# Designs tried in a protein design run: designed miniproteins, single chains. Part 47

Each design is a single chain, and the fold is of that chain. pLDDT is the mean over its residues in the fold that is shown.

## One batch from the design tools (miniprotein)

Design m1721
Fold by ESMFold2-Fast:
Structure m1721 (fold): chain A 115 residues (1-115)
Amino acid sequence: MSVQQLIDQALQAVEQLERNALALIDAVKNGASDDEIQKLQQQVVQSLRQFDQLLDQIVQATGNRQAARQVAIHVTAALISLISALSGLSDPDQEKEQVADNLAKTKAILQQVKS
């Protein structure tokens, strides 16, 4: 697999993580059942693990640890916003915007590494 193919797969994984995270926030906001919330939590965990594996492969192929650190910062910020929304500590719509913004920054870093 080429580095470009790994980055394309990582971009798709970030988009899947975003969809799953935003769906989870909406489910909690709209009072979905505990079973539905647990399934969405599992989907977020699975998409995060897939992304992490792809990021590790990109680091091994490119040696670009600085880009990986920046990606980790933004993904962590997105996860903190997700947890805050789920905990009822903040406005879920504001946290959705922060998740989307941090994952957009993650995609921008990955696109720059591809170039």
Scores: mean pLDDT 88

Design m1722
Fold by ESMFold2-Fast:
Structure m1722 (fold): chain A 86 residues (1-86)
Amino acid sequence: SLEEKLGAFQKKLQELIRELRDKLTPEQVRRVAMAAAEVFQEYLENPDLPKDEVIERLRARLREALPDQPGVIDKVVAAFEEVLDE
């Protein structure tokens, strides 16, 4: 279910945040969480969106939130992809 997918992503994101806590400020964490939530909401409103397009939208928003941290963006995107793959 979508609720289970969101729960799985939140848990994975929390683990990533713990690993990246010393590299990210609380403000950056909030921006990453908001970007992920916004993209997930777009996916909920448009369930026929291709996975690749969902990922590209997430990546674009994360670049706005963390323009100087491409490695963090890649980790967040990977976590989101795993959730979308069930």
Scores: mean pLDDT 77

Design m1723
Fold by ESMFold2-Fast:
Structure m1723 (fold): chain A 107 residues (1-107)
Amino acid sequence: PKITASPASATVAVGGTATITFTAEVDVGNDLEWYKQLPGQTPQLVIENATTRVPGVRSSFVGSGSGTTYTLTLSNLTLEDTGVYFARQVLYGPVSWGQGSTLTVVE
């Protein structure tokens, strides 16, 4: 299915909030995962089943969504939250990755 992610990039101050939206042309149910990737590293799962935080992920990372639109909200940002964020739907084969959103957190 066709998928989009927005924004492609964002710069947010420390303590601020970033919002990344995944949009699919078809309902993907709760079979949506959010990942964070640091430069030169393997992507790390942060949210599974659209809304369930992986153990150890901060409570300021919130997944939400309905039907075709899913959102990752990152609040109380720190410099360590800088990275590329992207979603993957796993309901329809082959698995589909949304385009990465580059987040830069500044002082």
Scores: mean pLDDT 77

Design m1724
Fold by ESMFold2-Fast:
Structure m1724 (fold): chain A 54 residues (1-54)
Amino acid sequence: SLVEEAKRLLRPALAAGVDPAAAAEAVRAHLLSQGVPEAEARRAVEEALRELLA
């Protein structure tokens, strides 16, 4: 799933101490570069970040 892909990309950045907002923006930009539509990329990153910070 796109959410699981976003989680895989966010986990190492968050573990390294990157700011959550900055990590989320970087992952969103990466998904956009891979052809994911902006709305879907944003929803997936927001959901992934919510789950990882829960």
Scores: mean pLDDT 84

Design m1725
Fold by ESMFold2-Fast:
Structure m1725 (fold): chain A 63 residues (1-63)
Amino acid sequence: MLDESEREAWAELVSRRIIKKYNLSKDEGEELHQRILALARESKDEKELTKKIAALIKEIREK
């Protein structure tokens, strides 16, 4: 079972990969991390989470 610490570690790992891939600023990276963490807590499965993260990345990149 994923506890809170596991979700936080996962969210940090995923956020760091996206920040590096898209060369996001520190502020954009922190916003992304917080939003990914929230999505990780609310998503019922990995597929839903991945879809929501893809939409979030698109939103951040195109604003």
Scores: mean pLDDT 72

Design m1726
Fold by ESMFold2-Fast:
Structure m1726 (fold): chain A 112 residues (1-112)
Amino acid sequence: VALSDEEIEEIRRRAEEEMEGKRGMSDEELEKVEEVLLEWAEQMENEKTKEAIKEAVEKARKEKLSLREFVEILSKLLKEKYPENFPEMEEKDLYDFVLMILGMMAVRELEK
């Protein structure tokens, strides 16, 4: 996936517009978010981050959580497993990252 910074920003914007109207994340969206977040967690070399991601995704799937609710739960789980290393701004960074993943999916659907 080699996208320019301008393409990434456009993807983010379109995902943001779509998610403002969505009540809950789909199973396909949750599967893709889990895949990308687990790849991110592998780079951090920390098993607790992977556990937090899996727990947040499972809860979002069961309760049909929105993007914001999913990020809030993931942020809380990360803080519980990494209380000393979880920065205050992490929730916003996680929201933007997940929004980018969803934007990538939306663009692929539009280009079909």
Scores: mean pLDDT 67

Design m1727
Fold by ESMFold2-Fast:
Structure m1727 (fold): chain A 70 residues (1-70)
Amino acid sequence: EVERILSAKSIEEALELFFEEYPELKGKDLGDNAKFWYFLGLLAEKEKKYELAEAYFEKAKELDPNNKEI
C-alpha cells in the first residue's frame, strides 16, 4: 500500500499509484482528506524535503487530530 506508493520515481507516478490504491479519493476536493496530506508528507520525507513534510503532516493532524497513525 503506502510502501508501494513511496517507491515511485516521481510525484506524478506516486499520485497515479495513490489513486490506484484509493480510487474512491480521485476527485477535485482532496484538500480536506487527512490521508492525502499524510501521504504527501511521507513523499516529501522520502525526497528529504523535511520542512515541507512537516507542513503536510501538520495539515493532516488538523484534519484528523485523533488519528495516532498520523
Scores: mean pLDDT 66

Design m1728
Fold by ESMFold2-Fast:
Structure m1728 (fold): chain A 59 residues (1-59)
Amino acid sequence: AEEYRRQAEEAERAAEELLEEAKRLEKSDPRRAAQLYAAAGILRAGAEFLRRLAEELEK
């Protein structure tokens, strides 16, 4: 359970870093920025899944 919570937190942090990088690249490389936004979305979805899994394992 704790492992999945940690992984979820790490995924959320990674998503935040990707979003910041995407914002920096919006004007210079909008294609890469779009890819980073998509990757951040995937990481957030994964983090949500891991949080739910951790809750189930704690029961």
Scores: mean pLDDT 80

Design m1729
Fold by ESMFold2-Fast:
Structure m1729 (fold): chain A 98 residues (1-98)
Amino acid sequence: MKEVEEEIERLLKLIEEGKVYKITGPLPEKLSPLEAAKLAARVAAAMGAEYGLDLETIREVARRAAELAYKEAETSAEANAIAFEVVAEALRERARQR
Protein backbone atom coordinates (compact mmCIF):
# COMPACT_ATOMS: atom_id res chain seq x y z
CA MET A 1 0.00 0.00 0.00
CA LYS A 2 2.97 2.38 -0.50
CA GLU A 3 1.14 4.33 -3.23
CA VAL A 4 -1.86 4.82 -0.91
CA GLU A 5 0.37 6.06 1.95
CA GLU A 6 2.05 8.51 -0.46
CA GLU A 7 -1.39 9.77 -1.58
CA ILE A 8 -2.51 10.22 2.05
CA GLU A 9 0.61 12.27 2.90
CA ARG A 10 0.06 14.40 -0.23
CA LEU A 11 -3.56 15.07 0.82
CA LEU A 12 -2.52 15.95 4.39
CA LYS A 13 0.03 18.45 3.04
CA LEU A 14 -2.68 20.14 0.93
CA ILE A 15 -4.95 20.35 4.00
CA GLU A 16 -2.11 21.85 6.11
CA GLU A 17 -1.66 24.52 3.40
CA GLY A 18 -5.36 25.42 3.72
CA LYS A 19 -6.21 23.92 0.32
CA VAL A 20 -9.48 22.19 1.22
CA TYR A 21 -10.94 20.41 -1.81
CA LYS A 22 -14.10 18.63 -2.92
CA ILE A 23 -14.13 15.57 -5.14
CA THR A 24 -16.54 16.28 -8.00
CA GLY A 25 -17.15 15.13 -11.56
CA PRO A 26 -17.81 11.78 -13.24
CA LEU A 27 -15.90 8.82 -11.79
CA PRO A 28 -15.34 5.41 -13.44
CA GLU A 29 -18.06 2.85 -12.65
CA LYS A 30 -15.49 0.12 -11.96
CA LEU A 31 -12.28 0.59 -9.98
CA SER A 32 -9.23 -1.55 -9.32
CA PRO A 33 -8.51 -2.18 -5.61
CA LEU A 34 -5.76 0.46 -5.70
CA GLU A 35 -8.02 3.03 -7.44
CA ALA A 36 -10.79 2.32 -4.88
CA ALA A 37 -8.34 2.75 -1.99
CA LYS A 38 -7.02 6.07 -3.36
CA LEU A 39 -10.54 7.40 -3.98
CA ALA A 40 -11.71 6.41 -0.48
CA ALA A 41 -8.63 8.09 1.05
CA ARG A 42 -9.28 11.30 -0.93
CA VAL A 43 -12.96 11.43 0.06
CA ALA A 44 -12.26 10.62 3.74
CA ALA A 45 -9.46 13.22 3.99
CA ALA A 46 -11.59 15.92 2.31
CA MET A 47 -14.57 15.20 4.60
CA GLY A 48 -12.37 15.05 7.71
CA ALA A 49 -10.89 18.46 6.88
CA GLU A 50 -14.34 19.94 6.13
CA TYR A 51 -15.66 18.77 9.52
CA GLY A 52 -12.62 20.09 11.40
CA LEU A 53 -10.86 16.86 12.35
CA ASP A 54 -7.20 17.24 13.34
CA LEU A 55 -4.47 16.07 10.93
CA GLU A 56 -3.69 12.88 12.88
CA THR A 57 -7.37 11.85 12.87
CA ILE A 58 -7.60 12.68 9.15
CA ARG A 59 -4.56 10.43 8.47
CA GLU A 60 -6.21 7.62 10.47
CA VAL A 61 -9.63 7.85 8.74
CA ALA A 62 -8.02 8.15 5.28
CA ARG A 63 -5.90 5.04 5.91
CA ARG A 64 -8.87 3.11 7.39
CA ALA A 65 -11.13 4.05 4.45
CA ALA A 66 -8.40 3.08 1.95
CA GLU A 67 -7.85 -0.33 3.61
CA LEU A 68 -11.58 -1.15 3.58
CA ALA A 69 -12.06 0.07 -0.01
CA TYR A 70 -9.05 -1.95 -1.21
CA LYS A 71 -10.73 -5.13 0.11
CA GLU A 72 -14.41 -4.45 -0.57
CA ALA A 73 -15.06 -1.66 -3.10
CA GLU A 74 -15.45 -2.36 -6.82
CA THR A 75 -17.14 0.94 -7.78
CA SER A 76 -16.80 4.67 -7.08
CA ALA A 77 -20.11 4.58 -5.19
CA GLU A 78 -18.88 1.79 -2.88
CA ALA A 79 -15.56 3.58 -2.22
CA ASN A 80 -17.45 6.80 -1.38
CA ALA A 81 -19.87 4.94 0.94
CA ILE A 82 -16.94 3.38 2.84
CA ALA A 83 -15.21 6.77 3.22
CA PHE A 84 -18.44 8.40 4.48
CA GLU A 85 -18.99 5.67 7.11
CA VAL A 86 -15.37 5.81 8.39
CA VAL A 87 -15.55 9.62 8.77
CA ALA A 88 -19.00 9.38 10.39
CA GLU A 89 -17.64 6.96 13.03
CA ALA A 90 -14.71 9.30 13.78
CA LEU A 91 -17.16 12.22 14.19
CA ARG A 92 -19.33 10.13 16.57
CA GLU A 93 -16.27 9.30 18.71
CA ARG A 94 -15.27 12.99 18.80
CA ALA A 95 -18.80 13.94 19.94
CA ARG A 96 -18.69 11.32 22.73
CA GLN A 97 -15.41 12.78 24.08
CA ARG A 98 -16.94 16.28 24.48
Scores: mean pLDDT 77

Design m1730
Fold by ESMFold2-Fast:
Structure m1730 (fold): chain A 77 residues (1-77)
Amino acid sequence: SAEELWERFRERAIGALSKAFGISRAEAEELLETFLRDREAGAERLRALAAGAPHLGVSPEELVRELFETIEYLERL
């Protein structure tokens, strides 16, 4: 179901964001919820996190693109 696909996406995205930025799962969940509510605000927070931790080698634009594409796909289900 679409709901099961959304649940899997949320779990994977939270885990990936937590690991990529070295933040807690709770902080990653808040970041994802911000992105789902306001994509521009979410993208801005992602860019700020990446800028604050350049040693992590995270590409904020690639991550933003992947999140947008996945969310758009899920919204079309």
Scores: mean pLDDT 81

Design m1731
Fold by ESMFold2-Fast:
Structure m1731 (fold): chain A 60 residues (1-60)
Amino acid sequence: TNARVLELAAQGRLGDLSPEELRLLVAAFFDKARLEESPGFRAQSPETQARLRAAAEEVP
C-alpha cells in the first residue's frame, strides 16, 4: 500500500521490496527524469539507489 511504501522510503528501507514492487513503485511514484532529485530516492543506500535506477530503466 502507499502508506507502507512511504514508511519504507522514509526509513531508507526500499531495499526490502521485491524487484517487481520496485518497478511498480517507480512507475507510480517517481518521475524517471527526476529520480535523482527525489527525497525518497536520496534517503536510500547506494545499493538501493542502484536498484531504483535499474527499475526506472524498465519502466516505459
Scores: mean pLDDT 70

Design m1732
Fold by ESMFold2-Fast:
Structure m1732 (fold): chain A 80 residues (1-80)
Amino acid sequence: SRSERYKELQKLIEKFNKGEKLNFEEVVKLVYLLELEAEIARSHGLYGVVDEYLNFAEEVIKKNNINKDELEKELKKLKE
């Protein structure tokens, strides 16, 4: 449900903000949820909010030294 997605997103954001290391699966999930929120914001013309979500996703990827190609493969699996 939407409530379950919000709780998961909030937990992952909180974990990252506390400086806790995210594993690859947690980064995939967090980036997926952030991209989903960005698309919802984009559909409402909230382009500043879109940029905030996408910039946060890039920070998460960089901070956790994630391979972008492997991340994109896993994101495609979640979208289909």
Scores: mean pLDDT 85

Design m1733
Fold by ESMFold2-Fast:
Order: structure tokens, then C-alpha cells, then sequence
Structure m1733 (fold): chain A 81 residues (1-81)
């Protein structure tokens, strides 16, 4: 939970590499943390690594099929490919 909140703060500050590390640590503590995968998708989408962003959003949806944010962002990223 602490790493996830720190990741969000870093993401808002556009410290994308540090944000990714924080979200990766959140996943290491809880591999079923769908929201952390969603934010990794956001980080990679901002970095224009769209294929990686898709993989993280799909993983978030696999863990939590009711994750509307991951579903909406996945559709947007697929439209830009």
C-alpha cells in the first residue's frame, strides 16, 4: 500500500522511472494488486511503450475484471496502435 501511494505521487510529478519502480515494489508485496498493474500501464502509455502498457492493463483486468479504469485505458491505447 505504501509503495502504491508513493508511485501515484511520483507519476503525478512525471517521475516515470521512479513511479514504475514503486508500482513494481507494490506488486512484489501483493501480486494480485490490480491497481498497481493499472498504474504500470499508465506509466508505459506515457512513455509511448504501448505494447507494454497493453500487457499491464490486461494483467490488471485478469486480476480484477471489474476494473473500469484499466478497461477504458486499454481501449484507448489499442486505438492509437
Amino acid sequence: KKYYQEGIKLFQELKLEEAAEAFEKAIEEDPNYADAYTYLGHVYAVLEKLEEAIEYYEKAIEIDPNNEVAKEELEKVKETL
Scores: mean pLDDT 84

Design m1734
Fold by ESMFold2-Fast:
Structure m1734 (fold): chain A 65 residues (1-65)
Amino acid sequence: SVSKEVAMKLLAVSLAIEGAIKSFSFSGKKFVIEGDFSTEQARADLEAMKELAEEAGFELVVKEV
């Protein structure tokens, strides 16, 4: 089984490869994502990221472009 933190990191890599997010980084317990969240699909991806980050004990920080 995969830990929630590893699952969160794998999801971030997958979304970046797919172009759904522009970039991501980690600073302590902060998970920072940068992207365009103006579409309904992008907002759904953001909610999924937020839930997974909370389960992993991280604070999600969003930077819109």
Scores: mean pLDDT 79

Design m1735
Fold by ESMFold2-Fast:
Structure m1735 (fold): chain A 58 residues (1-58)
Amino acid sequence: GEPAVDEELLRLALKAVNEAMKYLNQEEIDALSREVARLVQAGDKEGLEKLLENYKKK
């Protein structure tokens, strides 16, 4: 495969996960990272934004 994902979207996802590390356990961080990676690979920008919005509120 070739990296066709938007760099801005990927960057936002990584920053959100890194910030969430302050609130989440390692196990939860791993789960979140997997979910984010899946959405990014699928190109689901709306799903990713909703997921990040939900975690920001928590």
Scores: mean pLDDT 69

Design m1736
Fold by ESMFold2-Fast:
Structure m1736 (fold): chain A 62 residues (1-62)
Amino acid sequence: GQRIQEIQRRIIQLQRERQELMQRLQKLTNNRQEILRLIGEILRLMGEIYDLESELARLQSS
């Protein structure tokens, strides 16, 4: 249904944002505060992806 397509598109967008932040993190060697900030943003995105994937699994099983 429409909701499944919306969730799939949002997961793809969040995965792209996560990849971008992970690439930025790999380039940081000397700024602990910025590293911790990026890790926090990556973890937040991973949590949102997990919640959406869980919702997608529930919708696909109904």
Scores: mean pLDDT 83

Design m1737
Fold by ESMFold2-Fast:
Structure m1737 (fold): chain A 74 residues (1-74)
Amino acid sequence: APLPADASPVDQAAYISEQLAPLYRKLIEARGSLKAGEGIPGGVIYGNESTEEVVARRKAYLEKLLAEIEAQKA
């Protein structure tokens, strides 16, 4: 189940990390490491963005980055 609407920033960060873990694993496998800013320790949430919106935005970014890495190998 998703986090409660009033979840703490730490709980929100943990949820984001859990949802993005498979993509981070693929990125590490593809490059051998994460670059600064690709993994967000503690999960940075800006303004009124929900945890679900942060997950969607970060997921789109990581999927695009993985596609660019694969394109560079071709």
Scores: mean pLDDT 65

Design m1738
Fold by ESMFold2-Fast:
Structure m1738 (fold): chain A 99 residues (1-99)
Amino acid sequence: MEALEKGEEALLEGDYEKAVEYYDKAIAADPENARAWRNKGEALYRLGRYEEAVEYYEKAIELDPEDILALSNLAMAYEKLGEYEKAEELVEKERELRR
């Protein structure tokens, strides 16, 4: 909880490297916290580390398959990697989960 909150503060301040460090601590404390995995993916995406961002978003979706934000972020990371077909499939899944 405390490490997750500090990571979120660092992310909002644009300190993406610091956010990754706090999210690593949050994941170590609670490896099933889907939000920590998703937020680390976002920080990695902001750092341009798209392949790593994909891995963390995929883990977040494994833990919470209905996380619309994780699906949307994974699609954006795949677009950065040129994986347009995978990105489109995720956009369709996101659309199905929206109210």
Scores: mean pLDDT 85

Design m1739
Fold by ESMFold2-Fast:
Structure m1739 (fold): chain A 68 residues (1-68)
Amino acid sequence: MNVAELFDKAVEAVRNGDEETALKYLEEIKKKVTDKNLRINYGLLIAYVAKQEGREDVAKAALDLLTG
């Protein structure tokens, strides 16, 4: 599974309220994306989606996971 497909599945899981599945896909993105700038960008995009869904804790978890 490529990084773009993992990102799409993480977004879908966030929107469906499946936090465990979302975090699993984000962990895979973290392992595959060695470029820190690209990883931060994915973290910001997922955090944006989570905030739009009213899920501040998920947004913070995604940022901490992908930027840490």
Scores: mean pLDDT 81

Design m1740
Fold by ESMFold2-Fast:
Structure m1740 (fold): chain A 70 residues (1-70)
Amino acid sequence: MEAELRAATAAAVEATRRVYASLKTEEERAALEEVLRAPDAAIEAATTLEEKLAAARAALAAIEAFEATL
């Protein structure tokens, strides 16, 4: 569980950094922040390892979905 959580978190962080670095306008950066609002709230609200893992995976999926629109 913890190894999976670490891997999922690292993947989400790496994806966020990659996508953010590709953005060229303040509007695109604001759009990314909006996309990450719900996943970030879920991560903050997560109290169990299962909830944290689910939140990290949801964050990664949200970032990848946003990247696909670019």
Scores: mean pLDDT 80

Design m1742
Fold by ESMFold2-Fast:
Structure m1742 (fold): chain A 70 residues (1-70)
Amino acid sequence: SNLEEAKKLIEEALEKIKKAKSPEEIKEIWDETFEKLMEIYEKMSKEEQEELLKLLDEFNEEATKILESL
């Protein structure tokens, strides 16, 4: 499903962010991931879109915590 594809992209992005050594790397990973997620978002149902927005909020929170630890 589109939601499962989006979740996998977020999980892979978080793994990359955890291995990132600079704020610039985190930004690049985030920008690339966000672009791909927005393409999937356009193909989603309203219910799937609402779930993706929740996942994006969680992703942003975790990415921010990692960025603050650098």
Scores: mean pLDDT 82

Design m1743
Fold by ESMFold2-Fast:
Structure m1743 (fold): chain A 69 residues (1-69)
Amino acid sequence: SETAEKLAELARKYAEAPSVEEARRVGEEANKVVEEMGMPPDEELEEALAPIREELEAALRAQREALAA
């Protein structure tokens, strides 16, 4: 769906974000998309995220570490 594709594009931007502040902004944009359009089916979202899953997981780990200190 278009919603799943938009969320996947935002997830890619989140993974590629050069700073914690920019990652937070992308996260807020993703939340706004979900609020306006609704969460897409898990299966569609997983399919859209599959190509960037490793990069996204690495980015989430890095962001968690940065926020912790």
Scores: mean pLDDT 76

Design m1744
Fold by ESMFold2-Fast:
Structure m1744 (fold): chain A 60 residues (1-60)
Amino acid sequence: MGRIAEALKDIPKVDDNTLELKKGEKVEILEDLGGGLVKVKSLKTGEEGIVNEEFLEILS
């Protein structure tokens, strides 16, 4: 199982690659893309997308 993280703030969908998240939503980190960007999967919806890692709190 990948690392679990929690969104520290609401993240809007700004492009087709961005995952929209609400503050407190949990995601699984799938891949480190470099440059502070990570590919994640929403545990709530199963949708995948890219978010800035600084907006996430790593839980496991």
Scores: mean pLDDT 80

Design m1745
Fold by ESMFold2-Fast:
Structure m1745 (fold): chain A 92 residues (1-92)
Amino acid sequence: MTDEQIEEAARKVFDKYDTDGTGKLSFEEFKKLLDKMKKLGYITEEEVEKFIELFKKYDKDGTGTLTREEFVELMKEMAKNPGVRAFLERFV
């Protein structure tokens, strides 16, 4: 999976989970995404906790939301995990 494919998949995931259409993904919406990945068997509970901390690191302004661009950067980092990469392949 190329960086361009990860970015395309990340944008599609963002658009699906940005239910309010605000151009931002809330922490609650992000947790729903992680719960979905876990229930489908792509990631473990330990990885969910790790990705929650990673979200907080990428939330530079502390608002509890990520812009589309910040989310793409977060997903590129998360896609170093083989389970996350396999999940994103569904969106390419």
Scores: mean pLDDT 82

Design m1747
Fold by ESMFold2-Fast:
Parts: structure tokens; C-alpha cells; sequence
Structure m1747 (fold): chain A 59 residues (1-59)
């Protein structure tokens, strides 16, 4: 299981994007490219995230 931490706050701009807060931990569900992932937050919400907004912290 890949867990990443948000390096800054981000507001979702569309229904396909996931919003997050700096320091929030997200589960990476799928990697589409080196720049784009599908992630899930602790509330079970899923959406697209740019990989440069994240730092991998485990697995």
C-alpha cells in the first residue's frame, strides 16, 4: 500500500480532483503517469491528484 503526504493545501477545481490540506495523508490507489495519480483520503473520498503535490512516506 502506498501512502503519500500532501506538501501543500489544494482545493479541488473539478469533480474529478481531490482536495487536501498540507500534511494530509492520502492512499495511492492507481498511478496513471509520473505526474498523475488516483488517491483516497481518510474519509473515503477519491480523486485525481498531481504527483508533485505529494511526498511518498510508506510502502
Amino acid sequence: MIIAEAVEDHEARSGSELGFKKGEKLKILKVFSDRLVLAENAKGEKGLVLADHLRVIEE
Scores: mean pLDDT 80

Design m1748
Fold by ESMFold2-Fast:
Structure m1748 (fold): chain A 74 residues (1-74)
Amino acid sequence: STAEQKRAAVLARLSPLEAEALRAASAGDLRRAAALVARALLRERGEEAAREFIEEAARLSEEAAEAAREALEE
């Protein structure tokens, strides 16, 4: 299996919002990716999962973590 085949299989199992988040991340748009992932996690898994994601995002990019927090305030 190639990386492209693995990527296609992952995308097929994601919601439309999650798929957009992965595409944004692949394009290097970490702020948009983080905001989309935070909103998806809040809706599907609740506040704790969204908070844990923001903590992990802050480790990689403070800008991404800020975008995620802002998305959850709406």
Scores: mean pLDDT 73

Design m1749
Fold by ESMFold2-Fast:
Structure m1749 (fold): chain A 89 residues (1-89)
Amino acid sequence: HHMSEEIARGVLETILKQAEKYKEKYGLKSPVEGWIAHILKKEGYSDEEIEKLLKMSVEERVAYLEKQGRTDLAALVRAVHELFERLKA
């Protein structure tokens, strides 16, 4: 499985646009928080639970989701934060 630079750039631009959209939609401080809020809302989390999770650190969010048996969401939250840190570098 290979991507050209042009394809990789297009994928990253799409992710950034979606993250910005969700940041605006949910009135959040960062695109990362917007993306996470959207994922959690689609998975059936309440606005109250999402607000609680967004006040946590990355490590606390991951631990909370793992305790709930949502290892899939814990992995997604970590991956989203890692992706955005790499995009800043």
Scores: mean pLDDT 75

Design m1750
Fold by ESMFold2-Fast:
Structure m1750 (fold): chain A 90 residues (1-90)
Amino acid sequence: MEEEKLEKEIIEKLKASGFTVNDKTREIAREAARLVVEARKAQTDEELSAIYGRLLDLREKARTYGPAAQAAVDIALRKVAEIDLEKREK
């Protein structure tokens, strides 16, 4: 449920930025949304660091799919950075 909302949000942001969303871009957006949900549930700095690593791996894969797929991962990376900052302020 949270993953589906985030996937939709990422896709809407891509469309608002003028990107055409194809099936490969949707696959990357879905994987990126899952990682953002996992970041919200992360209890330790080690878990959050592992999620960053997985997003960087996903970004490398996304480069082969084109700029829209890369933008989807960049949106997720920004969301995880915001989550990290919020967790550190508590």
Scores: mean pLDDT 82

Design m1751
Fold by ESMFold2-Fast:
Structure m1751 (fold): chain A 79 residues (1-79)
Amino acid sequence: TPEVEKLKTQAEKAREEAKNLAEQAGIPMENVLLLAKDYEEELAKGDTSVQEKLDAAKRILELIKKGNELEMEALLKES
């Protein structure tokens, strides 16, 4: 249905945004959760220079979650 295709397109766009942000920030997608924790620890120790990397890692995780939720919604509507 057009609704299912729209959800799949939105999921793909979220995944593409996550990938592009990861490439721009120099963060491997596979390690984004671990790196986010490392950046939070460095920020807690007073290194504010990692703030942009932490923000990028958090945004990547949000986009991954959004993509997964949209893909799940599309699958439920196909059933």
Scores: mean pLDDT 82

Design m1752
Fold by ESMFold2-Fast:
Formats: sequence, C-alpha cells, structure tokens
Structure m1752 (fold): chain A 89 residues (1-89)
Amino acid sequence: MELELEFKLGTGTFKIVVKGETMEEVVKKLGEELEKTLGWKVEIEGDTVTITDPLTGKKFTGPLERIKELVQQAVDDLEAHFKKLEEEG
C-alpha cells in the first residue's frame, strides 16, 4: 500500500510519501514523518488512530482508513489557529 499526503501549513508546503504492506504500517510510517515535521503524536490502537497536536493539545480520532481525512482536519485546525494569531498581531 502507498499513501501520498500533501498539505500547506503557514508559509510551508509539506509532502509525505509512505509505503507499507498494511494500512497499520503505512499509518505508523506517516506518524513518524508527522512527528518529524510538526511534532504531532500519532497513536494507533487496533483500527483506530489518534493524532495529537502538541501546540493546541487537540486530539483527532478516527478509523485508520480515514487517516488522510484526520490529518486534513488537524491541518485545518492548526491553520485556523495560525490565522487567529495573525489577526491578534
């Protein structure tokens, strides 16, 4: 299985490509890359994944199959946080 994820955050564009034999392996590798790039904590429990943003403390939880949607939700939330900071500066 192969997963390609591209998202824009602040002034940067991030592209992550991971390959694995199972969805769990792909999500685990994606979590390692997200921790490297954003400091996000990714936890897998059976068929469920939880993404924690260390800046806001927010958690995004859902099924492994929806990992792209969960990452997008976390990115959208963080972008909204950055926009709020720009409006207050």
Scores: mean pLDDT 76

Design m1753
Fold by ESMFold2-Fast:
Order: sequence, then structure tokens, then C-alpha cells
Structure m1753 (fold): chain A 81 residues (1-81)
Amino acid sequence: SEKEAKELKKLEKEVKENPSAENYYNLGKYYYKRGDYDTAIEYYEKALELKPSSETYENLGKAYEAIGDYEKAKEYYEKAK
């Protein structure tokens, strides 16, 4: 939709101007919401490289669970708690 296209462009601009853990994490959430779990994982992993957080670990767990990688999902859920 037009709203989703505008949201993506805003998130991509925010990452380009400030490649922070928060901005990568937000871009990962965008792709997760759209069911693009592989791309969500890539951006969540970029966020973790910059700054580990329980929220990012939890969402990586959810993304790996969504693609059927239950072993990695469990590892990330443990790191989140």
C-alpha cells in the first residue's frame, strides 16, 4: 500500500542517515510485519552487532520460529531472558 511504501522509505532514510541499532531494529520489524522473515533477521542481526538488547533477541527468536528454525529461536529467546 502507499502507507507501507512511505513507511519503508522513511525507515530506509533513517538507516542511511543514522545506521544505529534502533534504526536497523525498526527496519527489521517492518519486514517481519510483512512476513519477510529472512530480511527481518538480517536487519535484527545488524542491530545486535551494534547494540545487544533483550527486545532484539526476542524478535530474532520470533523470526527464526516463523521460518521453522526452532533451535535458533530457542537460543535467542534464552538470550532475551
Scores: mean pLDDT 88

Design m1754
Fold by ESMFold2-Fast:
Structure m1754 (fold): chain A 98 residues (1-98)
Amino acid sequence: MEEELKKILEIANEVTEKARPLLDRYIARVKAEGITDPAELDRLLEEFRKELEKIATEVVDKYAKKYNWSKKFAEQVKKYIVRLGELDARRRLEAVAA
């Protein structure tokens, strides 16, 4: 379990790095458009989450094959990584919405 957690954290870091240019574009858009409405921020966050899920799927599927993970375990890892990325994105988007 500790070895799998370490692998999951390393995979989460790779997903974060691949998603960083995308998140930076959403942050820039919030700043440029002066978005402050919580509902509009939630809409942008949902758009980001869908793109993040695609990135997470590609990265997690690659490692699931390498580590011989079950489909169920790979799906749980993907959901965990997407949730972490979504929470970080929400915090960053809310911080630039003034």
Scores: mean pLDDT 84

Design m1755
Fold by ESMFold2-Fast:
Structure m1755 (fold): chain A 75 residues (1-75)
Amino acid sequence: MDEEEIKKLEERKKEIEEKIKELEKKIKELKEKLKENPDDEELKEELKKAELELQILEGIKLLIEGVLSVLRKKL
């Protein structure tokens, strides 16, 4: 039933949104640390990795929202 699939996708979307919020907080903290230490290559690399992971999670969220939109239109 589409209802069970919707529930599973909404739960997955919630998990992704929580991870996105955690990454946004981490990125903000890393940017503040870089203001104090602009030549810290380790902080720059960690920031790049966090921003890439954020982009991946945002992409996954958009895909889930697209599928949910299609499933909800049937109900």
Scores: mean pLDDT 82

Design m1756
Fold by ESMFold2-Fast:
Structure m1756 (fold): chain A 99 residues (1-99)
Amino acid sequence: SLRDQLIAALRAGDAEALAKLLETIKDSTTLVNSVMEVLAELGLDPETIARIMLEPFRLAVAGASPKDVARVAAEQLRSLPDPSPEVRALAETLARAAE
């Protein structure tokens, strides 16, 4: 699945694979759902995921581009106290995808 591929790339530290996988995501709602699923698998609690992803989700529903959603998601992930290396790598890759 896309989720499993994203998690594998994150745990391997494969920034190129992670970036390519994110580029396959063509719609903002799929991007939000994929990020939420990855965060859950990385061990973030549901309340934290909901809080961080609320604004990305609102933008996606409002018709914002995947790049705009990725930018806001990256900003939210970077606001976390003590993010894991995998969460930090996801945030950096989302920021690059936002260009």
Scores: mean pLDDT 84

